# Designs tried in a protein design run: designed miniproteins, single chains, continued (3). Part 49

Each design is a single chain, and the fold is of that chain. pLDDT is the mean over its residues in the fold that is shown.

## One batch from the design tools (miniprotein)

Design m9686
Fold by ESMFold2-Fast:
Structure m9686 (fold): chain A 81 residues (1-81)
Amino acid sequence: MKLRVTGMGGGGTAVVDGSLSLGEARDLAGREGGVMAGGNVGISDAETGEPLGAAGGGVFNQVGSLTVEEAAEKGRELALK
């Protein structure tokens, strides 16, 4: 699975490998995608477009330790309830 990361406030977009944990992928994408690692980013599944959460938001605390593939599956199952 792959993540699409979009910078909030006019940052870039990046797609990162699903082999990372979601939290690590967030940090890597922020660094490599031209968005500050400490900045706010929106994160979605790159294939389906399903929203998974936002870096810096409370939602990420519940899925950040999962792998990208696991987080994408959980995000779809929970539909961000």
Scores: mean pLDDT 59

Design m9687
Fold by ESMFold2-Fast:
Structure m9687 (fold): chain A 65 residues (1-65)
Amino acid sequence: PSPEEKEAIAKRARELLADEELRARLDATQLSMLHEASRLKPSDKVAPEVVERLRAFLDELEAQR
């Protein structure tokens, strides 16, 4: 994954974490995954499959808004 893709995921996750109504609806596993995504750095060595999983997760949460 590109550094830009990782930064975009982290930014999206931080925006979702700032949404108090959305956060109140999430279970502990979803919150943990969202926090993990928000800490993703452009320099992090992460498998493409992990980035795709996080992107799909964020897309699903944004659709639930």
Scores: mean pLDDT 78

Design m9688
Fold by ESMFold2-Fast:
Structure m9688 (fold): chain A 72 residues (1-72)
Amino acid sequence: DEALKDQKKGIEEFLEKAKKLGVDEEVLEELKKLFEKILNAKTVDEVNEYVAEIVELIEKNLDREKQQLLTL
């Protein structure tokens, strides 16, 4: 599925940017696991829960300026 491949590319690009902005490898692995949970989620509610957890991890590990460079 082309859409799934595009989502996986977006995730890899996001993780590479986070790494360049100084997010620790341990946190990057946790983010990767959360993105994999999103890809395997069966409901929108599950996706929203995992997205909220990703946002919280980013907020705890990056300052506001670096967060803006990571997001669209």
Scores: mean pLDDT 76

Design m9689
Fold by ESMFold2-Fast:
Structure m9689 (fold): chain A 78 residues (1-78)
Amino acid sequence: MDYKKEGEKLLKEGIKLIKEGKLGEGGALAGAGVGNFLNAGDIEGAKEAVERTIKALEEAGLKDSEGVKAAREFLEEL
């Protein structure tokens, strides 16, 4: 399995679901995408994946949510 390809696939599906208002499922898939980039040793790809997820959540009206705060804190630790 190519972890980077799987990570991108999961991230794209997660962001799509977030934009459709399916925040729980979308967030879980986006998080799985980030995890795949980390498993590949692609720290830069993981950072970009977190940033893309934050942007999708902010566009969904969740800018001040606990999830966005946690994602930003995680991004700072990478």
Scores: mean pLDDT 81

Design m9690
Fold by ESMFold2-Fast:
Structure m9690 (fold): chain A 77 residues (1-77)
Amino acid sequence: SAEEWLKKIEAAWRRWLYLSFNKEPIDYAEIGREIGISAATARDILEERVPADNPDLKKAVEEFFKKKIKEEDLIER
């Protein structure tokens, strides 16, 4: 569901912020796998803007996942 995807996204963004703040290595492939997107897509989204309560970024991410779910599960099967 969209609500479940949002929770996963928010958890991933929180982890990304934590790693960035502590100067830990960021594995975009791992993050992408956890939220069901490619490493390249995860990197592009995260590098565009830090998701520190940015409503515009949240909206873009929501629309992106809604389109992916619809295309793969509702349109294709």
Scores: mean pLDDT 60

Design m9691
Fold by ESMFold2-Fast:
Structure m9691 (fold): chain A 63 residues (1-63)
Amino acid sequence: APNPEAVLKLAEQYEAEGNYEEAAKAYQIGIEELKSLPPSPENEAKIQEYQKKYDALKEKLSS
């Protein structure tokens, strides 16, 4: 079953450790799992927030 909470916590840990490539991968997986859940304002807000984190990491990885 999808577990976005666990994956997103792992992504945050990778980001804190400076492992931006692994963090970006984990954020992408977590966002996909959030999108697989029934739509709700809370899940939509989480998707937007983690999408911003993912986009910021992609910028760091492309520089």
Scores: mean pLDDT 82

Design m9692
Fold by ESMFold2-Fast:
Structure m9692 (fold): chain A 56 residues (1-56)
Amino acid sequence: VSGADIRAAMDALSAADAAERAALMAQGKEVATQRGWDASTAAGTLQGVAVVVAER
C-alpha cells in the first residue's frame, strides 16, 4: 500500500458513521491477517483498511 492509499483509508474512516467505521476496521483486520500484516497493531489494521478502500 502507498501513502496515498493510507490517506484514502483515513479519509474513508473519518467520513464513515459508527457502523461503517466498525465494518471497515473489521474488514481491514481480516485483510491484514490474510496478507501477513500484524492486525494487532494500528499500522497493520490501517494497511488492511487501505486495501479494502482501494479495492472498492
Scores: mean pLDDT 77

Design m9693
Fold by ESMFold2-Fast:
Structure m9693 (fold): chain A 61 residues (1-61)
Amino acid sequence: MKEEWLKNGIAAAEASPDGSAGGAAAGELQKVGVVTREGMLAAVAAPTGKEGAAAIRAGAK
């Protein structure tokens, strides 16, 4: 379950060229305890989807 949620969140982040979807996905993952708060904040601040996906990977619990 956690691995599937992470994969889906990472894929959504990578699909967003401006990083907006990555921030939203990281917020949901943080609420369900799959990503740290620090990882979520880094994903929200990411200027690109690739950087947002990297922040989600780095913040994974």
Scores: mean pLDDT 74

Design m9694
Fold by ESMFold2-Fast:
Structure m9694 (fold): chain A 94 residues (1-94)
Amino acid sequence: SAKAEKWRKASDSLLEYIKNYKPPSSTPVHLAGAAILQLLLQEAKEMELDESIIEEIEREVERMLATPDISAEEAKERLAKFVERVTEKALESI
C-alpha cells in the first residue's frame, strides 16, 4: 500500500540518518537520541499509525531520556534496533 511504502521510506531514511549522525560534543547523547525518536513519533502520529505503535515509541523516548550515561555507539545500536523492530510491527497494521 502507499501508506506502507511511505512508512518504510521514512524508517529507512531515519536509519540512514542514525547511522551517519554525529551529535555536537555539547549535546548529551541521550537527548540527541530522544530527539531522533521524537521525529519517528511525529511521523507515526501524522500517518495515524496504530495507538500501540505510538505508545511503544513514546516509551522508548522516555527510556532514552532516563539513560544519561549512554554512549554514542550504544545509542546508535539501540535506536537502529528499535526503529527496525517498530517499523516491522507498524507494517503489519498497515
Scores: mean pLDDT 82

Design m9695
Fold by ESMFold2-Fast:
Structure m9695 (fold): chain A 74 residues (1-74)
Amino acid sequence: DALAAGEKGDIADVPKLVPLLGDPDPAVREAAAEALAKIAAKVGKAILPYLLPLLDDPDLAVREAAARAIAPAL
């Protein structure tokens, strides 16, 4: 489960969580953002290559979720 992988705080699970930030379900997007934020808090700036491209996403919801996920890494 991609969301459960985020709870483990493993950077290898980041590629599984990134697509969920664009999920049509707001609850899934929020859960993915929180899971990525937990990983970011654990691995720090190492998560930036995965999240920085999402800050340029055409979907505002994806950009906002990525910004909240990246904050603990800064």
Scores: mean pLDDT 73

Design m9696
Fold by ESMFold2-Fast:
Structure m9696 (fold): chain A 83 residues (1-83)
Amino acid sequence: MIDKDSFIDKMSSKISKTLGLDEDDIKKILLQELSEFIGRLDVFEKAVETLIEENKGRKITVKQLKLDLRSIKNMLGVNRDKK
């Protein structure tokens, strides 16, 4: 796993240096892209839950995809207890 902040810093610094663009601008773009990805991950997670109900015979494959999505959301700091 990687921390979101560490990922953003590493990627923005590398991309900024490669493209000769401002690091703050790159960070803003990466944060917006991550927000879009988080939105898509939420949609995929809901679709996976529906697929588990519709296609119980494929639970292993669908369950694995759901675990992968949770791992990504954890790395992005989205998964938290909702008590």
Scores: mean pLDDT 64

Design m9697
Fold by ESMFold2-Fast:
Structure m9697 (fold): chain A 104 residues (1-104)
Amino acid sequence: MAEKKKNEEESKKNVEESVRAARELTRLAQEQVDRAEEDPSLAREERERVREEARRVVERNDELAERNKKLGNTKGAIYNEANRGISLMSAASSILALESIEKK
């Protein structure tokens, strides 16, 4: 099998991991907002949890992007960076919602 095909397969798995991590963070962040809407006393704790989870997802996506760059897959690295951005936007939106709940 051509070495390029092995590198493309690894690059694809790195992109798939980024997509799954971004989707999972979006789901968890929404669940944390929903929990705080039912019990506003949880808003502060859930906000810190969203921040910590977002940090982990960002660090992992940066690692995956560097791996894809080393494999010569610039397009895959761009997808890793895009999913990093999506994760940050999702987390920021949920943090703002949680801050709003805490202030009420």
Scores: mean pLDDT 81

Design m9698
Fold by ESMFold2-Fast:
Structure m9698 (fold): chain A 83 residues (1-83)
Amino acid sequence: SPLEEVLERLKELLKRTPSKEELEELLAYIQEQLARATDPITRAALAEVRRLVEEALKEKDPEKRVELLQRAIEGLENALKKL
């Protein structure tokens, strides 16, 4: 599942401080999966995670960046419960 893959990647990144390059690689993967997704729940979840990762990339405060990525994790876990 693309949601499970993105969730796993986010959890791995948050075991340490993610770099800008790592977040950009994750964003590219999310965009690729969004282009392929047909299920409305999967599409909505990936679109929201993309938004939060894009905001994290713009965020200068590392604590707020982690908060945005934690919100992405929560959104993915909730979407997976609906599938």
Scores: mean pLDDT 87

Design m9699
Fold by ESMFold2-Fast:
Structure m9699 (fold): chain A 58 residues (1-58)
Amino acid sequence: VSLSEVAAALQELYDHPAASGAEKTAAAEKVGELVAQGRLDEAYAVAQEALRRFDARA
């Protein structure tokens, strides 16, 4: 997983209509923490898991 793939997933998260601003912020903060630690695969997994939860509600 690359940083650009994580950034793309975060953009989808911010643009998702079923998620609240607070949920988007919480997910983005967790992803940012993992990116800062160099854990890009885990950061991407967290972003994708959040997107799947939002999609399930839509």
Scores: mean pLDDT 79

Design m9700
Fold by ESMFold2-Fast:
Structure m9700 (fold): chain A 90 residues (1-90)
Amino acid sequence: PVEHPETNHTLDKNVDASFEVDGKIRYLSFAIDGNIEETIEANRKTLENDPDLTPEQIEELVEEMRRILENENDDAVIMSKLKELLKKYL
């Protein structure tokens, strides 16, 4: 049994992107759980732990993530777009 999708796009998923740079593996992930605001808050804290991201880049990432979560209802599309977003900053 499946129910109608919620407007808050709760996915209970993680989107991971990893890339090898100068012999070191860098990774970024988005946790997608709860509503949009909970997802944004959790991921903002995760992004703040990345030493290579500026506060401006973190704000750009969370705003683009918000746009994806607000405008897409398909889990696969959301995961794909978030993975592409992470690759832009790796």
Scores: mean pLDDT 65

Design m9701
Fold by ESMFold2-Fast:
Structure m9701 (fold): chain A 83 residues (1-83)
Amino acid sequence: MLPPLLVDFLVNPAKKEIEFIKTMPEEEAKRYILEQLDENIKLAEKLNLPDVVKRLKAQKDFVENMSKEEIIEYLKKRIEEIK
């Protein structure tokens, strides 16, 4: 099951992250997102938040399954649905 947690992750740093991703080549953009998710996973592990760790790992799998263009479009659509 693939919850839209990648959108939730990027919504907080929002437009800045989307802007950077848009300007990067596809491979660089995916590497950047995966690195940010890895740092967040480590932080969640330090805070002993196993549910958050599980969700962040699902976001990494989700990113690997999508192209840069698909990620950006999905992020924008989900932000539109979020208040």
Scores: mean pLDDT 68

Design m9702
Fold by ESMFold2-Fast:
Structure m9702 (fold): chain A 59 residues (1-59)
Amino acid sequence: MPGDRLRAAVAAGQLATLTNEELADLLGLPSAYEVRRLVRDSPFANLAELKLFLARHLA
């Protein structure tokens, strides 16, 4: 399940090093473009802020 892989990446401290393609795969999104669109349509200013939000809520 994508959520299990995302939690494993957070636990390993690897979330900050994930590319857009790797994050898309972990979230079950079809492409890196969907990650960029998610950030753009969210209150986050950039991908780094989205990653910090995910780390805080999945830790």
Scores: mean pLDDT 69

Design m9703
Fold by ESMFold2-Fast:
Structure m9703 (fold): chain A 55 residues (1-55)
Amino acid sequence: TDLAILDEASREAVAAYRARQAAHPVTLSSEQERGDWALPAVRLANRRIAELEAA
């Protein structure tokens, strides 16, 4: 169950990353952009796991 939630969060992270790439297609701070999407993905996954455990 939690694996499915993590997979969904990963898909959302990829979508967010794609959106950021569309908004900023060329940047010298691509490494920073990668960091920006990674942290929200982890937080989203943790939030969903916590919600599932609380249910």
Scores: mean pLDDT 60

Design m9704
Fold by ESMFold2-Fast:
Structure m9704 (fold): chain A 90 residues (1-90)
Amino acid sequence: SSVELMSFIFKLAEEFIKEKKVHPLAVLKAVSEVLLESPDEYLQSMGEGYKDKVKHAEKSLNEEEKKKIDKEAEEIKEQIKKALEEKLRK
């Protein structure tokens, strides 16, 4: 279900933040991008909302920090997608 998928994504996000190996905003950006790329329209809508919140938070960052966060977010996004694919496969 969409709710279970959301819960799984957010649990992964919490683990990345807890490890403190990446910027929390990079994790949130990765989550929003994963949701936006979902074929589920409900998840896409949720992803749009989170993406707007990420953009607002990024306004307090300098250009170098923003570029680093963008790169980290892309790497985290790939990891989340692989984890989701693994969990959704029978």
Scores: mean pLDDT 79

Design m9705
Fold by ESMFold2-Fast:
Structure m9705 (fold): chain A 87 residues (1-87)
Amino acid sequence: MEIPKEEIDKLLEKLRSVKEPLSDEERKILAEYLRNEAERLPEELTLARKQLLNAADLLLTSKSERLELEVDVEIGLALLSEAIERL
């Protein structure tokens, strides 16, 4: 399923800025995007695939467990950045 690029770009900017928390729907959209990208990766890129899946899980887990936003975003952003750069 095709997720609009503009929407993904805005979600990534919100995540990077730390000024605005992501909504429940925005977290789900971003997590789904990352999982879809992981599925598209070649088998040889196992590390990138795991990083994308971990980032998606963290976005959902941090919300459910009410972890501190700054810590969640910093860890999530690092995982997202590494995973996306390896694509």
Scores: mean pLDDT 62

Design m9706
Fold by ESMFold2-Fast:
Structure m9706 (fold): chain A 70 residues (1-70)
Amino acid sequence: DAEEERRKQAEEYKKRAEEAEQKSKDLEAMGAEYLADPKFKEKGIELQEKAKELRGQSLSYRGSAKILEE
């Protein structure tokens, strides 16, 4: 059933979106801690940029889920 398969894919995309969102929040918090210490400034910037990437990926997954739900 194509509709059942689309629903399963939508749920999988929602799960991946939630995982990416949580990982983004964790990396953003970690990056903020690293940025507070001048000797880890570069690492903090790297983590903040990775968090932004994961936020974008989460939004993309949510969009895909919405399209599949029609």
Scores: mean pLDDT 83

Design m9707
Fold by ESMFold2-Fast:
Structure m9707 (fold): chain A 83 residues (1-83)
Amino acid sequence: GYEKVYEKASPEDVARITALMIESIGYELDGDKKQAEELKQQAADLIKQVGEKAGIPKDGQDAADLLLSIMDGVPKEEALKKL
């Protein structure tokens, strides 16, 4: 799951993923859903890359799927608590 990916991620990777998530939420709030979706996908892709590089591609995929599910289905206030 995401915990294993987080343990294997560098501080730089965590910062990049977090920035993309925050930017995606910002664009969603501004009504730019297309840009928000592109940034969500970039964050998910980075999580997958971290998992693949660490030798845990299944955990990377699961973490990316969890991120997309949270960002698509969770209210704004709840999503910000996960960052």
Scores: mean pLDDT 76

Design m9708
Fold by ESMFold2-Fast:
Structure m9708 (fold): chain A 74 residues (1-74)
Amino acid sequence: MSVEELFEKIKEAIENNDLDGLVKYIKQAIDELSPEELEELIKRLKEYSKTATPQQKQIIDGIIKLLEEILKER
């Protein structure tokens, strides 16, 4: 799955309060994406966070922090 497809699936899961889908797609991103693709996903999530609701923003910011920590360890 591409970065664009994973971003859209993560966004859909957040908007639908689908926690199982969210966990699935985040794990898939961590397992399948290169470091450069993870940086692109983080950038897309940061842009999405700017227009999200306060509750969605907390979830998005948590995901960004997790992905940044994973990227730093690689």
Scores: mean pLDDT 84

Design m9709
Fold by ESMFold2-Fast:
Structure m9709 (fold): chain A 83 residues (1-83)
Amino acid sequence: KAAELLAELGRLARQLLDSVPAEHQGRVRRAIGELFDAIASLPDEQRTEALEYAVESLRQALAEKDPDKAIEILEETARRVRE
């Protein structure tokens, strides 16, 4: 469950990195790192729900044609996960 969601999150994160121009890759990597750190900082009982939310947010970011908007989605998701 949590492991399956974490694997899906990693797959989506890699797909997003592969889809953005080189100029945006550094910002995307930073935003992804912040999101993973936010999830890792949560108690175990909250991680599954945070992973579900993060997976949905990454799917939304992948649907964005504008890399800047995709990065904004990731940054907002990390902020909300941190509470």
Scores: mean pLDDT 80

Design m9710
Fold by ESMFold2-Fast:
Structure m9710 (fold): chain A 109 residues (1-109)
Amino acid sequence: ERAEREEKYVEEVRELARETAREVERVLAGDRSALPKAKELARRAIELGREYARELGVPQSALDEFEESVKALSDAELAGAVAAQQYLAEGKITPEEAAELVERMKAVE
């Protein structure tokens, strides 16, 4: 029961993360018109992830700590972080390349 719900939640968040990654790739290729959509998709992925974490019983202290981390980043950095996390999960980039991607997105904003 919980496992089926968890699988559905993970799939929904990963879908948004993949869409965010596509828009981030466009921004980093020089198409800055993709930036607003990347920001919106990343914000939605984070909000949905937080909602699902709450439903799955993640402690409030961990959710608050995550919220503070999110508040420390710009919307462009958040889009970079979502894309980087997706690529890391797929084994496509290293942690060092993930940090570089977030830094590049910070420079765009």
Scores: mean pLDDT 80

Design m9711
Fold by ESMFold2-Fast:
Structure m9711 (fold): chain A 61 residues (1-61)
Amino acid sequence: SLEDELETFLNQLKEAQLSAGQLESVIKYLEKEKESMSEEDKKIVDKFIAELREIKAQVEA
């Protein structure tokens, strides 16, 4: 499912130890891609973007 794919991707991003700038680029990409998705998929992606923003905040601290 999209949720399972995003969880796998999130784990890969955590292992890669991305910078705040790289995380922001991923967030911007997902926000753009989200516009063409169904309302159900948008909600899944929104939760994922929220998790990425939390990770970015931790990196910036």
Scores: mean pLDDT 81

Design m9712
Fold by ESMFold2-Fast:
Structure m9712 (fold): chain A 100 residues (1-100)
Amino acid sequence: MSLKEQSLLQLRIMEAENKRALAEAEAAGDKDLAEVYRALLELIELARKKIEESQDAEEQMKIVDIVNDTQREVTKLIQEGASVEEILAVVRKGREEVEK
């Protein structure tokens, strides 16, 4: 498996995990948490598109790292009871870094 295929596989795993988390949030009636997981899924899709278009392995790895760092910070903020606005700001920052 190529490095690009490995990067895309990591994004597929993160997508599956976030889709499960979204379904759980929606079942619980947690609209704010559902909005956060939808924003993360949009970030993962943007990252997938950028990796597919990229021929640079270092760029591909950097994109995966940005998504992982964003996911980790979002999880931390959720555990700390941060506002949806604060959490979405972290996702927006991750999106801006991927779009560079």
Scores: mean pLDDT 88

Design m9713
Fold by ESMFold2-Fast:
Structure m9713 (fold): chain A 95 residues (1-95)
Amino acid sequence: EIEKLRKELEEKLEELLKLIKEKNSPSYDAVEEAKKKLIEKLNDPSSSVEEIREAYREFLLQVGIAMSENPEAFDEMNEIVSKANKSLDKIIQLY
């Protein structure tokens, strides 16, 4: 179950990255780096819930900057973020 939830979260993170890339956002590299750090924490069995939440907070901060740079895509990006939040909450409940 946890592997399936991680894959679902990774897919949503990739959807956000693809949209940000399509908009030529200057924040793309920062969002990609924050995503990589989050995935590393999710796949590290020694990671605490607090470390995972902190990595996700950093990811959301970078996505928020990208959203501010692309107001025409705000609603679409926010929809994907909402789905990512729900997926992460389900993963955290399994720790």
Scores: mean pLDDT 82

Design m9714
Fold by ESMFold2-Fast:
Structure m9714 (fold): chain A 62 residues (1-62)
Amino acid sequence: MEELIQKWEESMSELPPETREKFEEGVLETVRELAKKQGKEVNSKEEALLWLAEEALAVREA
């Protein structure tokens, strides 16, 4: 989890603020749709990042 959050923050920090906001909006919308398909609700950026981290861990454990 720590490494995933760190890499995400680094990638976002390299983007211009305008691009970062637009990208975060797109990612949040995509994650919300995917989480909804799995019966989860995502209402914030932090919840979206947590869900992505949980999903990545589940894939590694499977």
Scores: mean pLDDT 69

Design m9715
Fold by ESMFold2-Fast:
Structure m9715 (fold): chain A 100 residues (1-100)
Amino acid sequence: MSEEEKRREAEENIRTAREHLQVARGLLDKAKTALENGDVETARKYLDEAGIHIIAAALHVAGAEFLLGKDHPEVQELRAEVRRLIAEGDELDKKVDEAS
């Protein structure tokens, strides 16, 4: 692969990862609101949907890491964001289970 092709593929992976992380963030916020309103079923649905987007983001971050390396600033930023959303999702899942 040429350096130009690597750059384009990495940029696409970063863009797609950011889009999935943004969607997951919104879904987690909706899950929190549903849980605060006592709607455990709706909170669980939003958590499940957020999980799908977090997994998709993680795969695209792995693609960018392969092309740019672990020390690339955007790769480090995206890896940190994936970890944050996983932790937040786990805490919400625990609260949903406690409310069930």
Scores: mean pLDDT 89

Design m9716
Fold by ESMFold2-Fast:
Structure m9716 (fold): chain A 64 residues (1-64)
Amino acid sequence: GKAEKQAEILRLIGETLTLIGQEIDLQLKRKAGEITEEEAEARIAQLKAQKDALLAKMKELAAE
């Protein structure tokens, strides 16, 4: 029902925030020189792909 869809959207929002936190961590490591530019870009791209999948799922659930 609608309540179940809303609960799933809230769960996906929480997961998206976790991925954003991981992106920030990778950017900080890149600036600190703890990781190469290419490795940081590759890992950030993977996290962005995961985030995009979650956003697509939320959009699908919100579309009725």
Scores: mean pLDDT 85

Design m9717
Fold by ESMFold2-Fast:
Structure m9717 (fold): chain A 79 residues (1-79)
Amino acid sequence: SLEEVQKKMQELVGRIQELMARYVEAVAAGDVERARALAREIIRLIEQLKELAKQLPNADLINQQLDEAIAWLEKELAA
């Protein structure tokens, strides 16, 4: 159901926000290995969020924004 999809998306967004806070802390601490591990996990969760978003009427717009977030994190990992 759409309600189940929305609930799962909300749970994923919450997890992404928590991991992003930990990522920022790791970067500030100079913990490169931890920051990279967190960035990889965040990318994985954003990709799951993209897959769920395909079931929504505005999927293309949401997925564009999520692709931009993934690209930013991948650029950070490459540095």
Scores: mean pLDDT 84

Design m9718
Fold by ESMFold2-Fast:
Structure m9718 (fold): chain A 70 residues (1-70)
Amino acid sequence: MTAQDYVQQALEARNAGDYEGAARHLREALRLEPQNEGLRAMGLDVADQLDAAGQPEVAAELRAFLASLP
């Protein structure tokens, strides 16, 4: 599975309203492409959506992951 495959899964999850699933797939994409600024920006957007959806723990985990990238 490539970073592009994970991005597709993240977008499908977002379209379904599954922001936790979107965060999971974006983390896998970012493990493959940690320097991809577009994916990092998308990760921050998903974290904001998780907060809005009442998932602050998952949002905090995603933000911590993003901050840990090289």
Scores: mean pLDDT 83

Design m9719
Fold by ESMFold2-Fast:
Structure m9719 (fold): chain A 88 residues (1-88)
Amino acid sequence: SALADEAAALSRQTIAAVERGDFDEALKLYGKAVYLYELSKLKHPDISIRTAIYANIAGNSLLLSGVSPMEAQKVAQEALEKAKEDAE
């Protein structure tokens, strides 16, 4: 699935951004991964487990690097709201 492949790419890009210390970019990429998961849960449930895995990989890389859970949660919430708007 193109959507699942995009989520996989976003998780790899998030890890790379974390590794170079670019946390602003890493948070943006994580938000995109969460967006794809939330959107797929609503519109493409057959691939939502795959997009969930990649969003979790991205999120865990941020948390393990010391990014604030509050900042990660804010980005995830904004991505969820955007996915709900775009699904309807």
Scores: mean pLDDT 88

Design m9720
Fold by ESMFold2-Fast:
Structure m9720 (fold): chain A 83 residues (1-83)
Amino acid sequence: MEELEEEIKKAVELLKHGGPEAQVRATRYLLELLDKYPEFVAEAIRKYNGLEPLEKLLTSKDPEVQEAARALLEKLREINPEA
């Protein structure tokens, strides 16, 4: 799973520093990965501090970015209920 963790890290960097199109693509990619490997992907996003940039994207001027970030945050909250 080393390759998957590096891909998640790159996607999180795109959430922090990418333009709107890259942020939408990265968010959708992470959503697809969460569907396949929910616990691993959720932990990796948290490990690379992906939650903060996702919350900032909720205030994006691009409605597509806002919607994608919202969907990913909702999915992350469902996967990581405090045990």
Scores: mean pLDDT 81

Design m9721
Fold by ESMFold2-Fast:
Structure m9721 (fold): chain A 94 residues (1-94)
Amino acid sequence: SRIDALSEDAQAVLTAIARRPRGQAVSQAQLVDLTRLSAATVTDALAELERRGLIVKTPGGYVLAHDTIREYVLTEVEVREGVEALKAAVEKVT
């Protein structure tokens, strides 16, 4: 998928933007706090996402370029979080 071709840092930043309520722009400072990445790493990730046409910079911050991107990202996150929850459950029984 288009998301699988992204760096792990870019995927984390894209996921943080996708998790925000529709119509809410996210600032670079908020992305640093949400992802726990450095400001430099977030800057590089945002540049990668803009080059790939996945996000748009507005006066209020960054938004997803299209609503369909949100659905793809959140579906992939739900699958990944489901796998992590299963791993945690297995470790508690072992």
Scores: mean pLDDT 76

